# Designed miniproteins, single chains, continued (4), part 50

Each design is a single chain, and the fold is of that chain. pLDDT is the mean over its residues in the fold that is shown.

## One batch from the design tools (miniprotein)

Design m13823
Fold by ESMFold2-Fast:
Structure m13823 (fold): chain A 65 residues (1-65)
Amino acid sequence: SMQVEQRIQQLIAEAERLIQEGRLAEAQRLLDEAEALLNQHKDQLSENTVKILTAQIDYLRTKLA
């Protein structure tokens, strides 16, 4: 649903801010939450939306390494 997509986007945006602030443990927690929410509602989202959100989460996870 659009609301689930918006929530995942909010979690991703907040995680990016936390990474910029050096708050990596909190950022990891939000990315884990975003990924769990995406996986739980994967069948309710378009294929393109799932791919884009997954790529964004994966990209930000590389910043935690």
Scores: mean pLDDT 88

Design m13824
Fold by ESMFold2-Fast:
Structure m13824 (fold): chain A 58 residues (1-58)
Amino acid sequence: MLPSLEELEERIKELERKIEEIKAKPEKSEEDKKELLELEIELGVLQIQIAVLKSFPE
């Protein structure tokens, strides 16, 4: 079952916050770079899910 639009938007906000925190670091460790990549991939997937949900008008 797909999460609700509200749940997806909340998760996107959480991911964006984490991405901003990592990007704000002057030097990034290998762990930070790996986490950033994983977060950006998850963000992309969630954005696609939101686009799909918005494509079904009531």
Scores: mean pLDDT 77

Design m13825
Fold by ESMFold2-Fast:
Structure m13825 (fold): chain A 60 residues (1-60)
Amino acid sequence: MEELAEKFIELAKKYYIEVKKASEEEAEEAAKGIAETLKELGEEAVRNGIKHVEEELKNS
């Protein structure tokens, strides 16, 4: 679980910085908050979050 959450945070930070033009601090706060919520929902939620962010980055 932790490794998946870390991967999600890394990808989500990249998305927020590169696509949304957020600061690194804003991106990290947003990514960590979402990751915590996804962890509460379970491993599949984290995996789906990773897939979603990867698709967003691919299309940017």
Scores: mean pLDDT 81

Design m13826
Fold by ESMFold2-Fast:
Structure m13826 (fold): chain A 67 residues (1-67)
Amino acid sequence: SELEKLQELIKRAEQLKKEIDSLPLSEEVKKELLEQLKEAFELAMEGKFEEAEKILKEVEEKIEKLK
């Protein structure tokens, strides 16, 4: 279901936002990651789920490299 996929992507973005807020990152890096999450959210709202998922994965990979 498209609605279920949308809800999954929103939940993932919310979890990533909480992780970004909790990490000892510079404000500049946090801003960049949060802007990517915003882009992913906008794509998901347009039904572009594959593109949204790619951006969420890129954010996840960037966070992993910063640990």
Scores: mean pLDDT 83

Design m13827
Fold by ESMFold2-Fast:
Structure m13827 (fold): chain A 63 residues (1-63)
Amino acid sequence: MSEEKLKEYIEKLEKAIEEHKDSPREELVRALVKQVSEASKVLSDEDVEKVAQHGAKRVGEAL
C-alpha cells in the first residue's frame, strides 16, 4: 500500500523536475519542496525522507 503511494510521489517529483528543467534553480527547488510537502500529507516520515533524498540526488546530478 505505502510502496504504491511512494512510487506515485516519486513520479510526480520526476515530472516536476522535467517541467522545470529550463527554469531558474530557485523555481525548480520550490517545485520540489512543494512535491515533498504534498507527500508529507499522505506518506510516512520514512517515505517522505526517501522522496526528499531522491529530489536532492536528482538536483545534484543536474549540476
Scores: mean pLDDT 77

Design m13828
Fold by ESMFold2-Fast:
Structure m13828 (fold): chain A 59 residues (1-59)
Amino acid sequence: SVEDIAEELARLLSEAGVPLPRPLTLSKEDIQATIEALLADPSLPEEVRKKLQEIKEKL
């Protein structure tokens, strides 16, 4: 569900110490935009990038 994906995303970022780039809403479109914004940052740790791709595939 979108809620489960949002929680997984928030947990991943919190555990990795990566700040949320924008307020997270419970919409598929907002979650996708948030993931794309994070992936556009070249300084994002590789482990976080891999997990974000996995989360994106669940959308």
Scores: mean pLDDT 77

Design m13829
Fold by ESMFold2-Fast:
Structure m13829 (fold): chain A 116 residues (1-116)
Amino acid sequence: SAELRALLEDLLAQVRAAIAALETEPEAVAKHIVASVFLAILRRLAAHDPELLEEVIERLSELSEALAKLAELVRQWLEGKATASDVEDAILSLSREDLLALLEVFAEALEEAIKA
C-alpha cells in the first residue's frame, strides 16, 4: 500500500541518519541515537510489517554472535519476556562494527521491501 511504502521510506531515512551519526558523532552519543532509532523501527515494523521484521531478525542471527544474541533478545521482547530497556542496553554494548552491520541489514531489507 502507499501508506506502507511511505512508512518503509521513512524508516529507511532514519536508518541512514543513524549510519551517518556513527561516522560523525562521539561514540556514546552515536550509540544512543542507534538504540533510539532501532527501537522505533522495531515498534513500527512489529505493528505494520511483522513478516519483514521476522526476516530482518533472522538475517541478524547469521552475522555475528553479538547480533545473534540481540536477535534472540528482540524475539523475547516481542513475546513480552524482555523489556525495551534490555534491548537498548544490548545495543549500547555492541561494537561500532556490529552497530554498522545492524543498521546496514535494516537498510538492505527496507530497500528490498520498497522495491517489491
Scores: mean pLDDT 86

Design m13830
Fold by ESMFold2-Fast:
Parts: sequence; structure tokens; C-alpha cells
Structure m13830 (fold): chain A 56 residues (1-56)
Amino acid sequence: MYTREEILALPLEEAKEALIQTARNHDDLGGAVAAVAEKLGVSREEVIAFVLEELK
């Protein structure tokens, strides 16, 4: 399980991969979404849309 702090410490590509793995494992996605949104400077809604597209 990736914590928000662990995801923030990762390079951008690895942070995206950790987010997708968190979603696939049905873990605490809220923390991961918040971390990636902060890292990318985008809304949480945009990160959620990205995750949903990757899980298709």
C-alpha cells in the first residue's frame, strides 16, 4: 500500500504507476489521488478521470 508521502517522493512516472496499482488493488485511492494531483498541479477530478481511463 502506497502512502501519500511515498507517492510524493517518487518520480512522476513511478507516482502514476503507484496510483494505478493502488486503484487495481482497491486500496485507499483518496490519498494516492491527492498526492498525484498535488504533484501534477491539477484537480483531483482530472486524476480520477485518468485512473478510470487506465482501468478500462
Scores: mean pLDDT 73

Design m13832
Fold by ESMFold2-Fast:
Structure m13832 (fold): chain A 62 residues (1-62)
Amino acid sequence: SIGDKVVEAQRAFQAGDYERALRLLDEAIEEAKKSGNEDLVKTLEAQRDRVRAALAAAGRPA
């Protein structure tokens, strides 16, 4: 489910696995788009942007 992917993405983020967190958020965003939930898409895109910023700040290559 979308919720399960979001929880797993949060766990990956807490573990410093930003690449995994981004992949899970991208999958959750695609599922939210298919369901027509625009508010959820916006919320998940904001979370994805936060993870991208953390990855950039960490200086770790993809």
Scores: mean pLDDT 82

Design m13833
Fold by ESMFold2-Fast:
Formats: sequence, structure tokens, C-alpha cells
Structure m13833 (fold): chain A 59 residues (1-59)
Amino acid sequence: SELEERYEKILKSMEDFLKHYIENNDLTEEQINKLKEQFDKMKEGLKAWYEKRKAELEG
């Protein structure tokens, strides 16, 4: 479905951003861990949004 494709594209974009940001900014291990924790929270929010939208479309 378009909703699933959009969800997957956003996830990939987030993962690509995180990877490139870490590679380009010479972050410490502590900074990397904190950043990963923030992205995990964002991914949880994205999944909640996806599941809510899927439920709304199913009626």
C-alpha cells in the first residue's frame, strides 16, 4: 500500500541521515549512543503513526 511504502521510505531516510551524520561529524561514542536513542524514539513515533493511519483506513 502507499502508506506502507511511505513508512518504509521515511524509515530509510532516517537511517541514511543518521549514518551520514555520524560519518561526517566525528562524534564521540557517547554522542553516537545518545543520537541513536533519539532516533529509536522517533522510529517508535513513526510506527505509532503508521499503525494509527492503517487502522483509520481500515474503518
Scores: mean pLDDT 83

Design m13834
Fold by ESMFold2-Fast:
Parts: structure tokens; C-alpha cells; sequence
Structure m13834 (fold): chain A 80 residues (1-80)
């Protein structure tokens, strides 16, 4: 398993929600992803599912608390 795959999905999500592609996962990023999924953005749902799989999480396309925690911890570990 490589850190490159989750990093690419994070960058893809930032680009899809119109935020800077800086690899940073903050509350603005997580809020934008949740809002896009609530609006039915299929590309964001697909990217969330891909990121869940890359992080070893259950692949349900839902940005729940476990997803948000895992993505934030990953970003802090590999982008610090």
C-alpha cells in the first residue's frame, strides 16, 4: 500500500469542490466535500469511495466521522 494513492484522491477532491490543490485537509475541505455529496455530485461520491478504499475503510461513499478522521490524520502525517 502506498501513500501516493490517497494523496491523489485528496487532490482530485479539492479540484472537484473548487478549492486550492494544496493537499491540505482542513474543515473547509471536509465541509465542501460533504456539501457536494449532499448536492448529488457523482464525481465527488466516486472520489470519496476511491479514497475510502485506498485508506482501508468501508467503501460506502459516505463522508462520515471515521472517513473525516482518517483523511485528516493521513494529511497531517504525510503533508507535515
Amino acid sequence: MTYKVPKEYIRTLAKLVGLPVDGLVDEEFLTAVREAIAAGDKNVIAAVSGLQGALGLEVDGVPDEAFQKAVKEFSEKYNA
Scores: mean pLDDT 76

Design m13835
Fold by ESMFold2-Fast:
Structure m13835 (fold): chain A 69 residues (1-69)
Amino acid sequence: MKKVFGGVASDEGIAPERLEEVRKRARAFSELAKALMEKGYSTGEVGLKLQELRDKSIEELEKAIEEVK
């Protein structure tokens, strides 16, 4: 079962607070990608920007989104 396997691999017994953090970061990355694409950045450029920010906090991601918009 892909969902069960993916859930176990993704969670690995992670506490609910950590799951929320992961989900918030994933949403921030999605919003940043959309904002960059709306500004006319190519898929490759978006990928490079996301790669640079992958280890950054939610605050850094939100700042990047604001700077793009």
Scores: mean pLDDT 69

Design m13836
Fold by ESMFold2-Fast:
Structure m13836 (fold): chain A 72 residues (1-72)
Amino acid sequence: MAEELERERRRRELEEAARKAAEEARKQAEIAELMRQAGEELERAATGSAAEAAEALARADAHIARINALRA
């Protein structure tokens, strides 16, 4: 088998791996956005009234649960 054919095959494998990595990067970007939103809700819990803190914590928990589901 020609060396050039082996190089082409490996190059295509790397291109497929890069495409899959880009798909995972998109998924990680969604997780990062959910983390940002959870962080904002935690900040509201720290700076708000007791009632606002309770609702903000519930929203933060919901975002964290979604992140865990995406990582599973």
Scores: mean pLDDT 81

Design m13837
Fold by ESMFold2-Fast:
Structure m13837 (fold): chain A 69 residues (1-69)
Amino acid sequence: SVVEEAVEKLRERVSKEYQDLAIKIVTKGIERSKERKPTTDLLFEMLPMPDSEQSIVMNIMTEAQTKAL
Protein backbone atom coordinates (compact mmCIF):
# COMPACT_ATOMS: atom_id res chain seq x y z
CA SER A 1 0.00 0.00 0.00
CA VAL A 2 2.81 2.48 0.83
CA VAL A 3 4.58 1.54 -2.45
CA GLU A 4 1.32 1.80 -4.45
CA GLU A 5 0.54 5.25 -2.94
CA ALA A 6 4.07 6.50 -3.75
CA VAL A 7 3.89 5.16 -7.35
CA GLU A 8 0.52 6.91 -7.89
CA LYS A 9 1.95 10.24 -6.65
CA LEU A 10 5.00 9.86 -8.92
CA ARG A 11 2.79 9.17 -11.97
CA GLU A 12 0.78 12.35 -11.17
CA ARG A 13 3.70 14.72 -10.42
CA VAL A 14 6.75 13.51 -12.43
CA SER A 15 7.05 13.92 -16.23
CA LYS A 16 6.41 10.78 -18.32
CA GLU A 17 10.08 10.70 -19.46
CA TYR A 18 11.29 10.21 -15.85
CA GLN A 19 8.36 8.28 -14.29
CA ASP A 20 9.93 4.80 -14.69
CA LEU A 21 13.28 6.00 -13.28
CA ALA A 22 11.53 7.78 -10.38
CA ILE A 23 9.43 4.68 -9.54
CA LYS A 24 12.58 2.49 -9.59
CA ILE A 25 14.46 4.89 -7.27
CA VAL A 26 11.57 5.37 -4.79
CA THR A 27 10.76 1.64 -4.56
CA LYS A 28 14.47 0.91 -3.87
CA GLY A 29 14.49 3.71 -1.25
CA ILE A 30 11.44 2.26 0.56
CA GLU A 31 12.95 -1.27 0.51
CA ARG A 32 16.32 -0.07 1.86
CA SER A 33 14.69 2.01 4.61
CA LYS A 34 12.79 -1.09 5.84
CA GLU A 35 16.18 -2.89 5.94
CA ARG A 36 17.91 0.19 7.49
CA LYS A 37 20.38 0.30 4.59
CA PRO A 38 21.90 3.56 3.19
CA THR A 39 20.25 5.29 0.21
CA THR A 40 23.05 7.75 -0.75
CA ASP A 41 23.70 6.04 -4.12
CA LEU A 42 20.03 6.64 -5.11
CA LEU A 43 20.74 10.41 -5.13
CA PHE A 44 23.17 9.84 -8.04
CA GLU A 45 20.47 7.85 -9.92
CA MET A 46 18.30 11.04 -9.83
CA LEU A 47 20.90 13.17 -11.68
CA PRO A 48 19.32 12.72 -15.18
CA MET A 49 16.12 14.42 -13.88
CA PRO A 50 15.58 18.21 -13.75
CA ASP A 51 16.23 19.72 -10.27
CA SER A 52 12.50 20.45 -9.82
CA GLU A 53 11.59 16.79 -10.41
CA GLN A 54 14.46 15.56 -8.19
CA SER A 55 12.85 17.60 -5.36
CA ILE A 56 9.43 16.03 -6.04
CA VAL A 57 10.94 12.51 -6.07
CA MET A 58 12.90 13.18 -2.83
CA ASN A 59 9.76 14.48 -1.07
CA ILE A 60 7.65 11.47 -2.13
CA MET A 61 10.46 9.02 -1.23
CA THR A 62 11.04 10.60 2.21
CA GLU A 63 7.29 10.54 3.04
CA ALA A 64 6.96 6.91 1.87
CA GLN A 65 10.09 5.85 3.83
CA THR A 66 8.64 7.43 7.00
CA LYS A 67 5.26 5.67 6.50
CA ALA A 68 6.99 2.31 5.79
CA LEU A 69 8.87 2.37 9.13
Scores: mean pLDDT 82

Design m13838
Fold by ESMFold2-Fast:
Structure m13838 (fold): chain A 70 residues (1-70)
Amino acid sequence: LEELAKLVKEIEEATKNGDFDRALELSKKAGELFKKIRDEIKKETNGDDEAYQKKMKEVLKEIRELAEKL
C-alpha cells in the first residue's frame, strides 16, 4: 500500500511539473501494483463480491490517506 501511495504522489508531482511521459510511466507501474493488490484481495475474499468490494474501498482509502501524508 505504501509503495502504491508513493507512486500516486510521484505521478501528481510529475504531472505538476509537466512531465507527462514520466507520469504515464509511473501510472503504468502503479496499475501493475494495483492489479497485484486486487488479485490478492480477490483470492482472500474467495468469490464473496461484497467482501471484495468492501476490501477494495478500504485499500483505496488507505492509499489516498498515505499519499496525503507524503
Scores: mean pLDDT 79

Design m13839
Fold by ESMFold2-Fast:
Structure m13839 (fold): chain A 64 residues (1-64)
Amino acid sequence: SMEAELAREIAAIEDAAGAEVTALLDRYQASTDPAERARLLAEIQAVVDAARARIDALEAERAA
C-alpha cells in the first residue's frame, strides 16, 4: 500500500507541474519578446526542478 500511496503522490506532483508547464509554454509560444521568453523558460525549468526535488525527497523518505 505504501508503494501505491507513493505512486499516487508522485502522480499528483507530476500532474500539478505539468499543468503549470503547459500554462507557461502557452505564454512562451504567444510571446515575441526575447526577454519574456527567456524568463518563461527559466520559470518552466524552476517548476520542473522543484517537482523533481519533491519526488526525490518522497522516494528518499520511503527508502529511509
Scores: mean pLDDT 88

Design m13840
Fold by ESMFold2-Fast:
Structure m13840 (fold): chain A 84 residues (1-84)
Amino acid sequence: ELDPEKLKEAEELLEKGLKAYAEGKLEEAIEYFRKAVELAPDSLVGGQALMWLGLALAELGKEEEAKRAFEEAEKVFEKIYKKL
């Protein structure tokens, strides 16, 4: 069961990451997305953060890290669908 306080903080970090991504601040966006994943790893927010992390990493040419982030996002969404 996710801590509601951590989930809220993860949502705020995801929002900050999305703003940084939109501004082209890819390294800053990656930091926000990674922290959101740490706080809410097996959640909808965590899965979304992993998807955006993968996109930002791909734009920086970090193909291996991007692939891992997308694979982790798929696993998170599979876990959510299986439990719901």
Scores: mean pLDDT 85

Design m13841
Fold by ESMFold2-Fast:
Structure m13841 (fold): chain A 69 residues (1-69)
Amino acid sequence: DAAERAGLAGVAHALRERDPAAARAIFEALQAGDLAGARRLADEALSRLDPEARARAEALAAAAEAAAK
């Protein structure tokens, strides 16, 4: 749905400086309409982050979901 797409885009945006390859892959999956692929890529990238970076990425995703109405 639109909120899930926005949340995944938020994760990709949060990853742009720390993991640009993962951010690119998530954006490409979203552009292809592959929500399942984008979700898998986001989960994999988040699992590689330290707890503070993961919390910040999750907060950005939540804010993006809230803004998508």
Scores: mean pLDDT 80

Design m13842
Fold by ESMFold2-Fast:
Structure m13842 (fold): chain A 65 residues (1-65)
Amino acid sequence: MREALLEAARAMGEGLAASPRHGPVVLEFTESDRELGEEMYRVVTEVLAAAGSPDVVELRLVPDP
C-alpha cells in the first residue's frame, strides 16, 4: 500500500510540473496516517523542485474519527 501511494504522489508531482498549473492541491490524511501523509507531501514537493516548477501543494491533517 505505502509504495503504491508514494508512486501516486510522484505521478501527481510530475503532472503538476507538466502544466497547466491548477490551484493549490491539498493532501489530506488522518492523524494516524501522518507519517505516510508527510512522506507523500515530500515526494510531491521534491518532484516539483526537481522540475523547476512552483510549489502548489499543501499538507492537511485531520483528527481520526
Scores: mean pLDDT 70

Design m13843
Fold by ESMFold2-Fast:
Parts: sequence; structure tokens; C-alpha cells
Structure m13843 (fold): chain A 92 residues (1-92)
Amino acid sequence: SLDAQRAGQLAQQRAESSGADARVEVKGNTVTITLTNAPVEAQMGAIAGATAARIAGAEATVKSDGDTITVTLTGADEATAARGAQEVADSL
């Protein structure tokens, strides 16, 4: 959705401000946010954002490997997935 793409763009901008690189993929009701070269602050922000996304009604999974962190957000619909992505962006 357009809202999920906007949330993803905000997440990318905020991650870059924290020294990470960000890649966002939107597929229907799933948003995947991958941070690479992520400082601990950006990784903690992504984890906090995943928790906030779960509170907002999205399913969120977090995978960490060194300085790479991937947050996968799945909603019952595209609007819920977009809300989850916005929570991650707001936590970065």
C-alpha cells in the first residue's frame, strides 16, 4: 500500500540518520524492513518498533545476524501492516 511505502521511506531515512542502511519491501499485507551496518541504537530502535507494532495489532518477527536486523511485519490487512511499519519507523 502507499501508506506502507511512506512508512518504509520514513524508516529508511531514520535508520540512515542513525548510521544504518535500510531496505524496505512491501508485499500485500507484509512489510519487511532490513537494516544493515546497523549501530546498536538502530538495532534497539527496530526491536522497540517491532514491540510497538505488535501492540498496534500487527504480527512482528525480528531476526538479528551481527549488524543486520530484519523486522517482518504482517497485518490482517494492508492498513494494519502499514501501521506496524509506521511504529517501526517512529522507533528508529
Scores: mean pLDDT 85

Design m13844
Fold by ESMFold2-Fast:
Structure m13844 (fold): chain A 86 residues (1-86)
Amino acid sequence: MEERLERAAELLEEAATLIEKSGNFDAQVDASLILMQVALARTVKDPEKRRELLREAAEHGLRVAQKYGNDEAARLFQEALRLAEE
């Protein structure tokens, strides 16, 4: 479980970084908010609560990826969401 949640966090960070690099200032702000959500999840010791926070970050990330039309980031956020739900 913990290894899977760590992989979800890594995918979220990778996807947010793709949005940050491909976008303007608004995209950088949106990406930073996702990275903050992942950082918060990493501080939570309860695996179930950490999973819930990572799921919420992935759902937020999918909306951001759709906003900027970043299909690669959307794919990574979808993979992170699956890992957080399973």
Scores: mean pLDDT 83

Design m13845
Fold by ESMFold2-Fast:
Structure m13845 (fold): chain A 72 residues (1-72)
Amino acid sequence: DKELEEKIKEIIERVEKLKKELENPPEETLKLLEEAVKLAKKPLTENVGGEESLKLLEEAEKLLEEAEKKAK
């Protein structure tokens, strides 16, 4: 599923960009980013269906947004 693959890539790229901009991010921010990546990769590791995969990506995006808020 190309759309799923692209969404996973987008989340990972956003995490990497944020990590690059933050030399010493707070531990809470790092934990949120780590959880976002784990959730985004679950569709690849747990062989879940497309609908469940999209829900996992939505949760990953929420964690990433929270990390972005805490990074300021």
Scores: mean pLDDT 77

Design m13846
Fold by ESMFold2-Fast:
Formats: C-alpha cells, sequence, structure tokens
Structure m13846 (fold): chain A 56 residues (1-56)
C-alpha cells in the first residue's frame, strides 16, 4: 500500500512537470496561470501521498 502511494505521488509529480512546461510554452497569460495552478495542486497532492506512505 505504501508503494502504491509512492507510485501515485510520482505520477502526480510528472503531471506537475508537464503543466509547468505548458505554462512556460504558452503565450496566453491566463493559460499560463491555470497551468501553474494545476501544477501546484499536483505537487501538493503528491506531498500528501508521500507523507501518508511515510506514516505507514
Amino acid sequence: EAEELREAAKERLEKAKEFEKKAEATEDPLEAEEHRGLAALERAFAAVELKKAEAL
């Protein structure tokens, strides 16, 4: 179960990285802000999942 949480966290970190790349690539400031927000959420969820895995 801890391994599943770690794998889920890795997937979320990869998604965050993709959103960060999209934010840097877009010329639309609104899209850039949305992508940065989504990346921050994915990183926050990954951190929670990693803490849960550590607690197990």
Scores: mean pLDDT 81

Design m13847
Fold by ESMFold2-Fast:
Structure m13847 (fold): chain A 79 residues (1-79)
Amino acid sequence: MLSPEQLRELAKAIEEKLKEAGIEVDAVGVHNRDEKSVIVGIVAKRPLSEEEREKAKKIAKEVAKEFGLEAEVRISPEP
């Protein structure tokens, strides 16, 4: 599992990639789930479209994969 510092680094990396993709976010938080997975919480500034939600989930999972982790992605607000 990741340290608090590593969780912050992962959250920042996800937030930057989401912004690069044109997805407006208020916050990204990451929590350990187990040795191989994390929970990624994305707080958007507005309800995201279905296309934006799919893109955000894909980005979060790809960034987590670079850290050797699987991600469960949760997005708020709900559509």
Scores: mean pLDDT 83

Design m13848
Fold by ESMFold2-Fast:
Structure m13848 (fold): chain A 55 residues (1-55)
Amino acid sequence: MEETLRAAARFQAAVAGVPEEEARRTLEEARAAAERDPAIRPDFDAVVADLLAGA
């Protein structure tokens, strides 16, 4: 998951034109929210998978 999150953050940063650090922080916050609320976990996983597929 850690490497997966890093790869997704790099792709999002490149596409959105934001710093990699900012993209990583946003994804980490989303992951923390998904861990706190299991109902949103599938949506978070789908977003990460889409980002990786787009890379």
Scores: mean pLDDT 70

Design m13849
Fold by ESMFold2-Fast:
Structure m13849 (fold): chain A 92 residues (1-92)
Amino acid sequence: ELEKAAEELGKDPKLAEEVLKHVEELAKKAVEAAKGTEKEEEVKKLAEELIRAVKEAVEAALKGDVEKAKEKFLEAEKLALELGKLVKEAVE
């Protein structure tokens, strides 16, 4: 299921770019939510890794490299789940 979603994003560069925009907004909100907590630095690092993975996925999709785009979107999804968990732990 998740692999099929990642493949579809890799085939649709416009949708991939929209996902990047939303991920950048979510990452910014995650960093703001963790600000002043013990987890602030970890959240910043994970947010940067997430944005990087999605940017690489979008670049691959734009080049027609569906396999690389799929791989990077799957990586980004795992990072997003980890970021969400870390933010929840930071703010309780």
Scores: mean pLDDT 81

Design m13850
Fold by ESMFold2-Fast:
Structure m13850 (fold): chain A 58 residues (1-58)
Amino acid sequence: GKTAVAIKDFTADTDAILAFKKGDTLTVLKELPDGDLVVQNADGRRGLVGGDLVEVIE
C-alpha cells in the first residue's frame, strides 16, 4: 500500500479516528472519495485520518 507521513500532531477521542504525531509513518489502506484515508499505524491500529493532515508518498 501507499505510505503517508503526518505533517502535524493530532489527538482523537474516538477509536474510529487515528491519533498521531508529526513525522509518524502510516500505511494507507484505502483512499475515500472525500479525501479522508483509512490508515494503519506502526502498532497495527487502523482508523480514519484527514488527507490534509498527512502527505502521501507511496
Scores: mean pLDDT 75

Design m13851
Fold by ESMFold2-Fast:
Structure m13851 (fold): chain A 79 residues (1-79)
Amino acid sequence: SAMDEALYAEAVKLIEEARELIEQGRYEEATELLKKAAELAKQLSPEKREEVFEMVERAATRLALKGETELAQEVGKHL
């Protein structure tokens, strides 16, 4: 649906912004965007939800690799 496409696009944009923030060392801001993307994903069709959850999980893994294990775990609670 048009709403599903719009929510998917917003979730993807939030994840891309979060990935940029992670590379800048802005981990708390990145975590908030990833949490928002995960919450939006819960309203998506199953296929798009799975894609967004995978993208969020990869970004959370990147946080953990940067040493931000507690923030990565916080993101994981929203998946």
Scores: mean pLDDT 89

Design m13852
Fold by ESMFold2-Fast:
Structure m13852 (fold): chain A 52 residues (1-52)
Amino acid sequence: SMEAALAVADALIAARATETDEASIRAAGERLGLSPEEIEAAADILLGRRAP
């Protein structure tokens, strides 16, 4: 979801991530307690892929 993607983006900024990759998105999503489906959706949005 867009909300999950925004939360992951904020977490990556807080972690000083210099580049957005799938592994960083997964790690941030897990720290935020997101479901695997939400992490996948956030990765699709943040990496410029189509959302499921």
Scores: mean pLDDT 71

Design m13853
Fold by ESMFold2-Fast:
Structure m13853 (fold): chain A 68 residues (1-68)
Amino acid sequence: MKKLLEEAEEYKKKGDEAYKQKNFDEATQYYLKAYRLYVESKAPLEKINEVKKNMLEASLKATKQKLA
């Protein structure tokens, strides 16, 4: 259980880093991986919802970059 939660946290940090660098497609993929691991580790709903929101926001920004 701890190992999956730690792995989820690592992927979330990688997503945050990619997002800061404006690599929104990469950020979306990392957040998706973190989301799956948070769900599998039965993380608090607040953590799951936070990473899901980050994933959707990154995906939206990736789409806007391609349209501009």
Scores: mean pLDDT 82

Design m13854
Fold by ESMFold2-Fast:
Structure m13854 (fold): chain A 68 residues (1-68)
Amino acid sequence: MTLEQLKAEALATLDHVIAEFADDPEMVEKAREMEEKIRAARTPEELEELWREFAEWLAERIARQREA
């Protein structure tokens, strides 16, 4: 896939995350920050790093919510 296609897929996924967690303003804000960083990415490797960072943050957030 082209870099543009990879960015489009990542942004679409983040839009779904924002919709899924609309009741969690911290998660919405983090997803918006990730959208900006993804748009600025120049290589697929940068996209992979950003996605890994976001996935790790999401896992931690969900774990905290389940333990509450």
Scores: mean pLDDT 78

Design m13855
Fold by ESMFold2-Fast:
Structure m13855 (fold): chain A 119 residues (1-119)
Amino acid sequence: SITLTESGGGTVAAGGSQTLTITMSGDLSLVAEVGWWRQRPGEPLRHVASIDLFTGEVSYAPEVAGRATISVDRSKSTAYLHLSDLRPEDTATYYGFATVLSVPPSTYFGPGTPLTVVE
């Protein structure tokens, strides 16, 4: 019942920074959590970052801790993932997600935003 629109991918030099964006539409009243997962070539889907919309608590994967910042602008229904000190291993398709408090809880993913980091 919600839609995620993604932006902010492309090709970036190693050591650079990039901001990924998801904009949410639909019934947002039950959205509890937003964030990003990523899938690196030949690897499983992994958690990157999330934010609890009720508490503001953030969670970062160890691989991006200290290099990632997640934030939300509620007035724009938009979440941002800022990645700094980019490395070739950050090359992945990044999937924005939102978790809705239904019974059971439902997680919605965006279509995926490719990010390529080159040396």
Scores: mean pLDDT 87

Design m13856
Fold by ESMFold2-Fast:
Structure m13856 (fold): chain A 57 residues (1-57)
Amino acid sequence: SVLEEILKIMEKNLGKKLTDPEELEKVNFAELSLGLPVTGVATEELVKKLKEALEKL
């Protein structure tokens, strides 16, 4: 899925395993924004959607 691809890129960019619940709890919205694979978009809204999707996984 697109989320799995985004998550993989973010893990690579941040150097953290976001699939690990302990690591995910330590990552805040600012760190997630820095790990996003896209630029020139509303990062706040994208981070919100990613957080909601990750919390449902």
Scores: mean pLDDT 59

Design m13857
Fold by ESMFold2-Fast:
Structure m13857 (fold): chain A 81 residues (1-81)
Amino acid sequence: EKRELILRGIGLILRAIGLLEDLRLLGIEDPELRELLERAIELAKKAIELAEEGKLEEAEKLLEEAERLLDEAEERLRRLR
């Protein structure tokens, strides 16, 4: 479970970085979307730290929040295209 939470966190960070790179390459200027992606990265990083400390329930909650923010960012990006 601890390893699974860490891998989930890494996956969310990679998804967010990929979307940030897409915004850069497409020249899309949306500071709110960028902030959502940056917040998702910070929450996922915090979740990885909590999982490493054995705080699995807290880590899972932050991962769920990070995933929700990524889903919101992806929906927003679809509407801007």
Scores: mean pLDDT 84

Design m13858
Fold by ESMFold2-Fast:
Structure m13858 (fold): chain A 60 residues (1-60)
Amino acid sequence: MMEFVGEFETIEKAIGAALAAIGLDPNAVVKVEGTKVTVRLNDTEGGRKAMEYLKELEKS
């Protein structure tokens, strides 16, 4: 299991990140608090892809 905790530039980006994580890993557990996103991802192909995407999105 992988955990991502990130802060995004805007609330819209945070929500987008949460939705993308669920889309890539439907079993992900997501919590959004303003611009802060906490995601627990499964150690699956989808979960690993979601982790990569979240890190890239936070950087952008």
Scores: mean pLDDT 81

Design m13859
Fold by ESMFold2-Fast:
Structure m13859 (fold): chain A 55 residues (1-55)
Amino acid sequence: SAMEERRKKAIELGKKAAELLSKNGEDTIKAFEELQKLYEESEEDAAIATKVIDS
């Protein structure tokens, strides 16, 4: 379903952001921009991505 695919995408984005946060670089800025866009589309999906980053 569309909801399941959005959740999967949010988890993938969260994992990518967590990986990039451990490295200093421009890719980190892009990860934050994608996370910000996700937040603007859905706070719920952003919360899922954030939980993945926190883990």
Scores: mean pLDDT 67

Design m13860
Fold by ESMFold2-Fast:
Structure m13860 (fold): chain A 80 residues (1-80)
Amino acid sequence: SLAEEALKLFLQGKYEEALKLAEEALKIDPNNARALGVASMALLKLGKYEEALQYAQKALEINPDEPLARATLAMVPVPP
């Protein structure tokens, strides 16, 4: 699936490509908690903390156990 391919790209450090593919998955299903979680972590790695938190919160409203969204919340704010 697009969300699974987005996760693979994220794990390879390809954060912009992972975000684009996760957003394509969200165009098909806006409530895809995994795609929201991948997008949140990719946004976090790209320094877009406010957007990352918004995506993570939405993912957790759909699935409170979404591990990537939980990781995003645990890592923001990121100290220097």
Scores: mean pLDDT 84

Design m13861
Fold by ESMFold2-Fast:
Structure m13861 (fold): chain A 75 residues (1-75)
Amino acid sequence: MTEELKKKALELFKNTETNEDLQKGVDALAEAIQALIEEAKKQGLSGEEISKLREEVFEELSPPLEEAEKKLLEK
């Protein structure tokens, strides 16, 4: 589930042409992080472990998000 949401966010950021596209990507990223946190809490993971997993998602999706934002700001 989380991987599918991450892939959706990544694709949306790469194909961003409008503010609406960027918002859809951000929403998908938020859903992925929320799903990850809920799964981790159900597994009894510590706050530090949850933080590590969250950082991995941001590290993977942050560069395409930043590129999408830059593309829109240059318009």
Scores: mean pLDDT 78

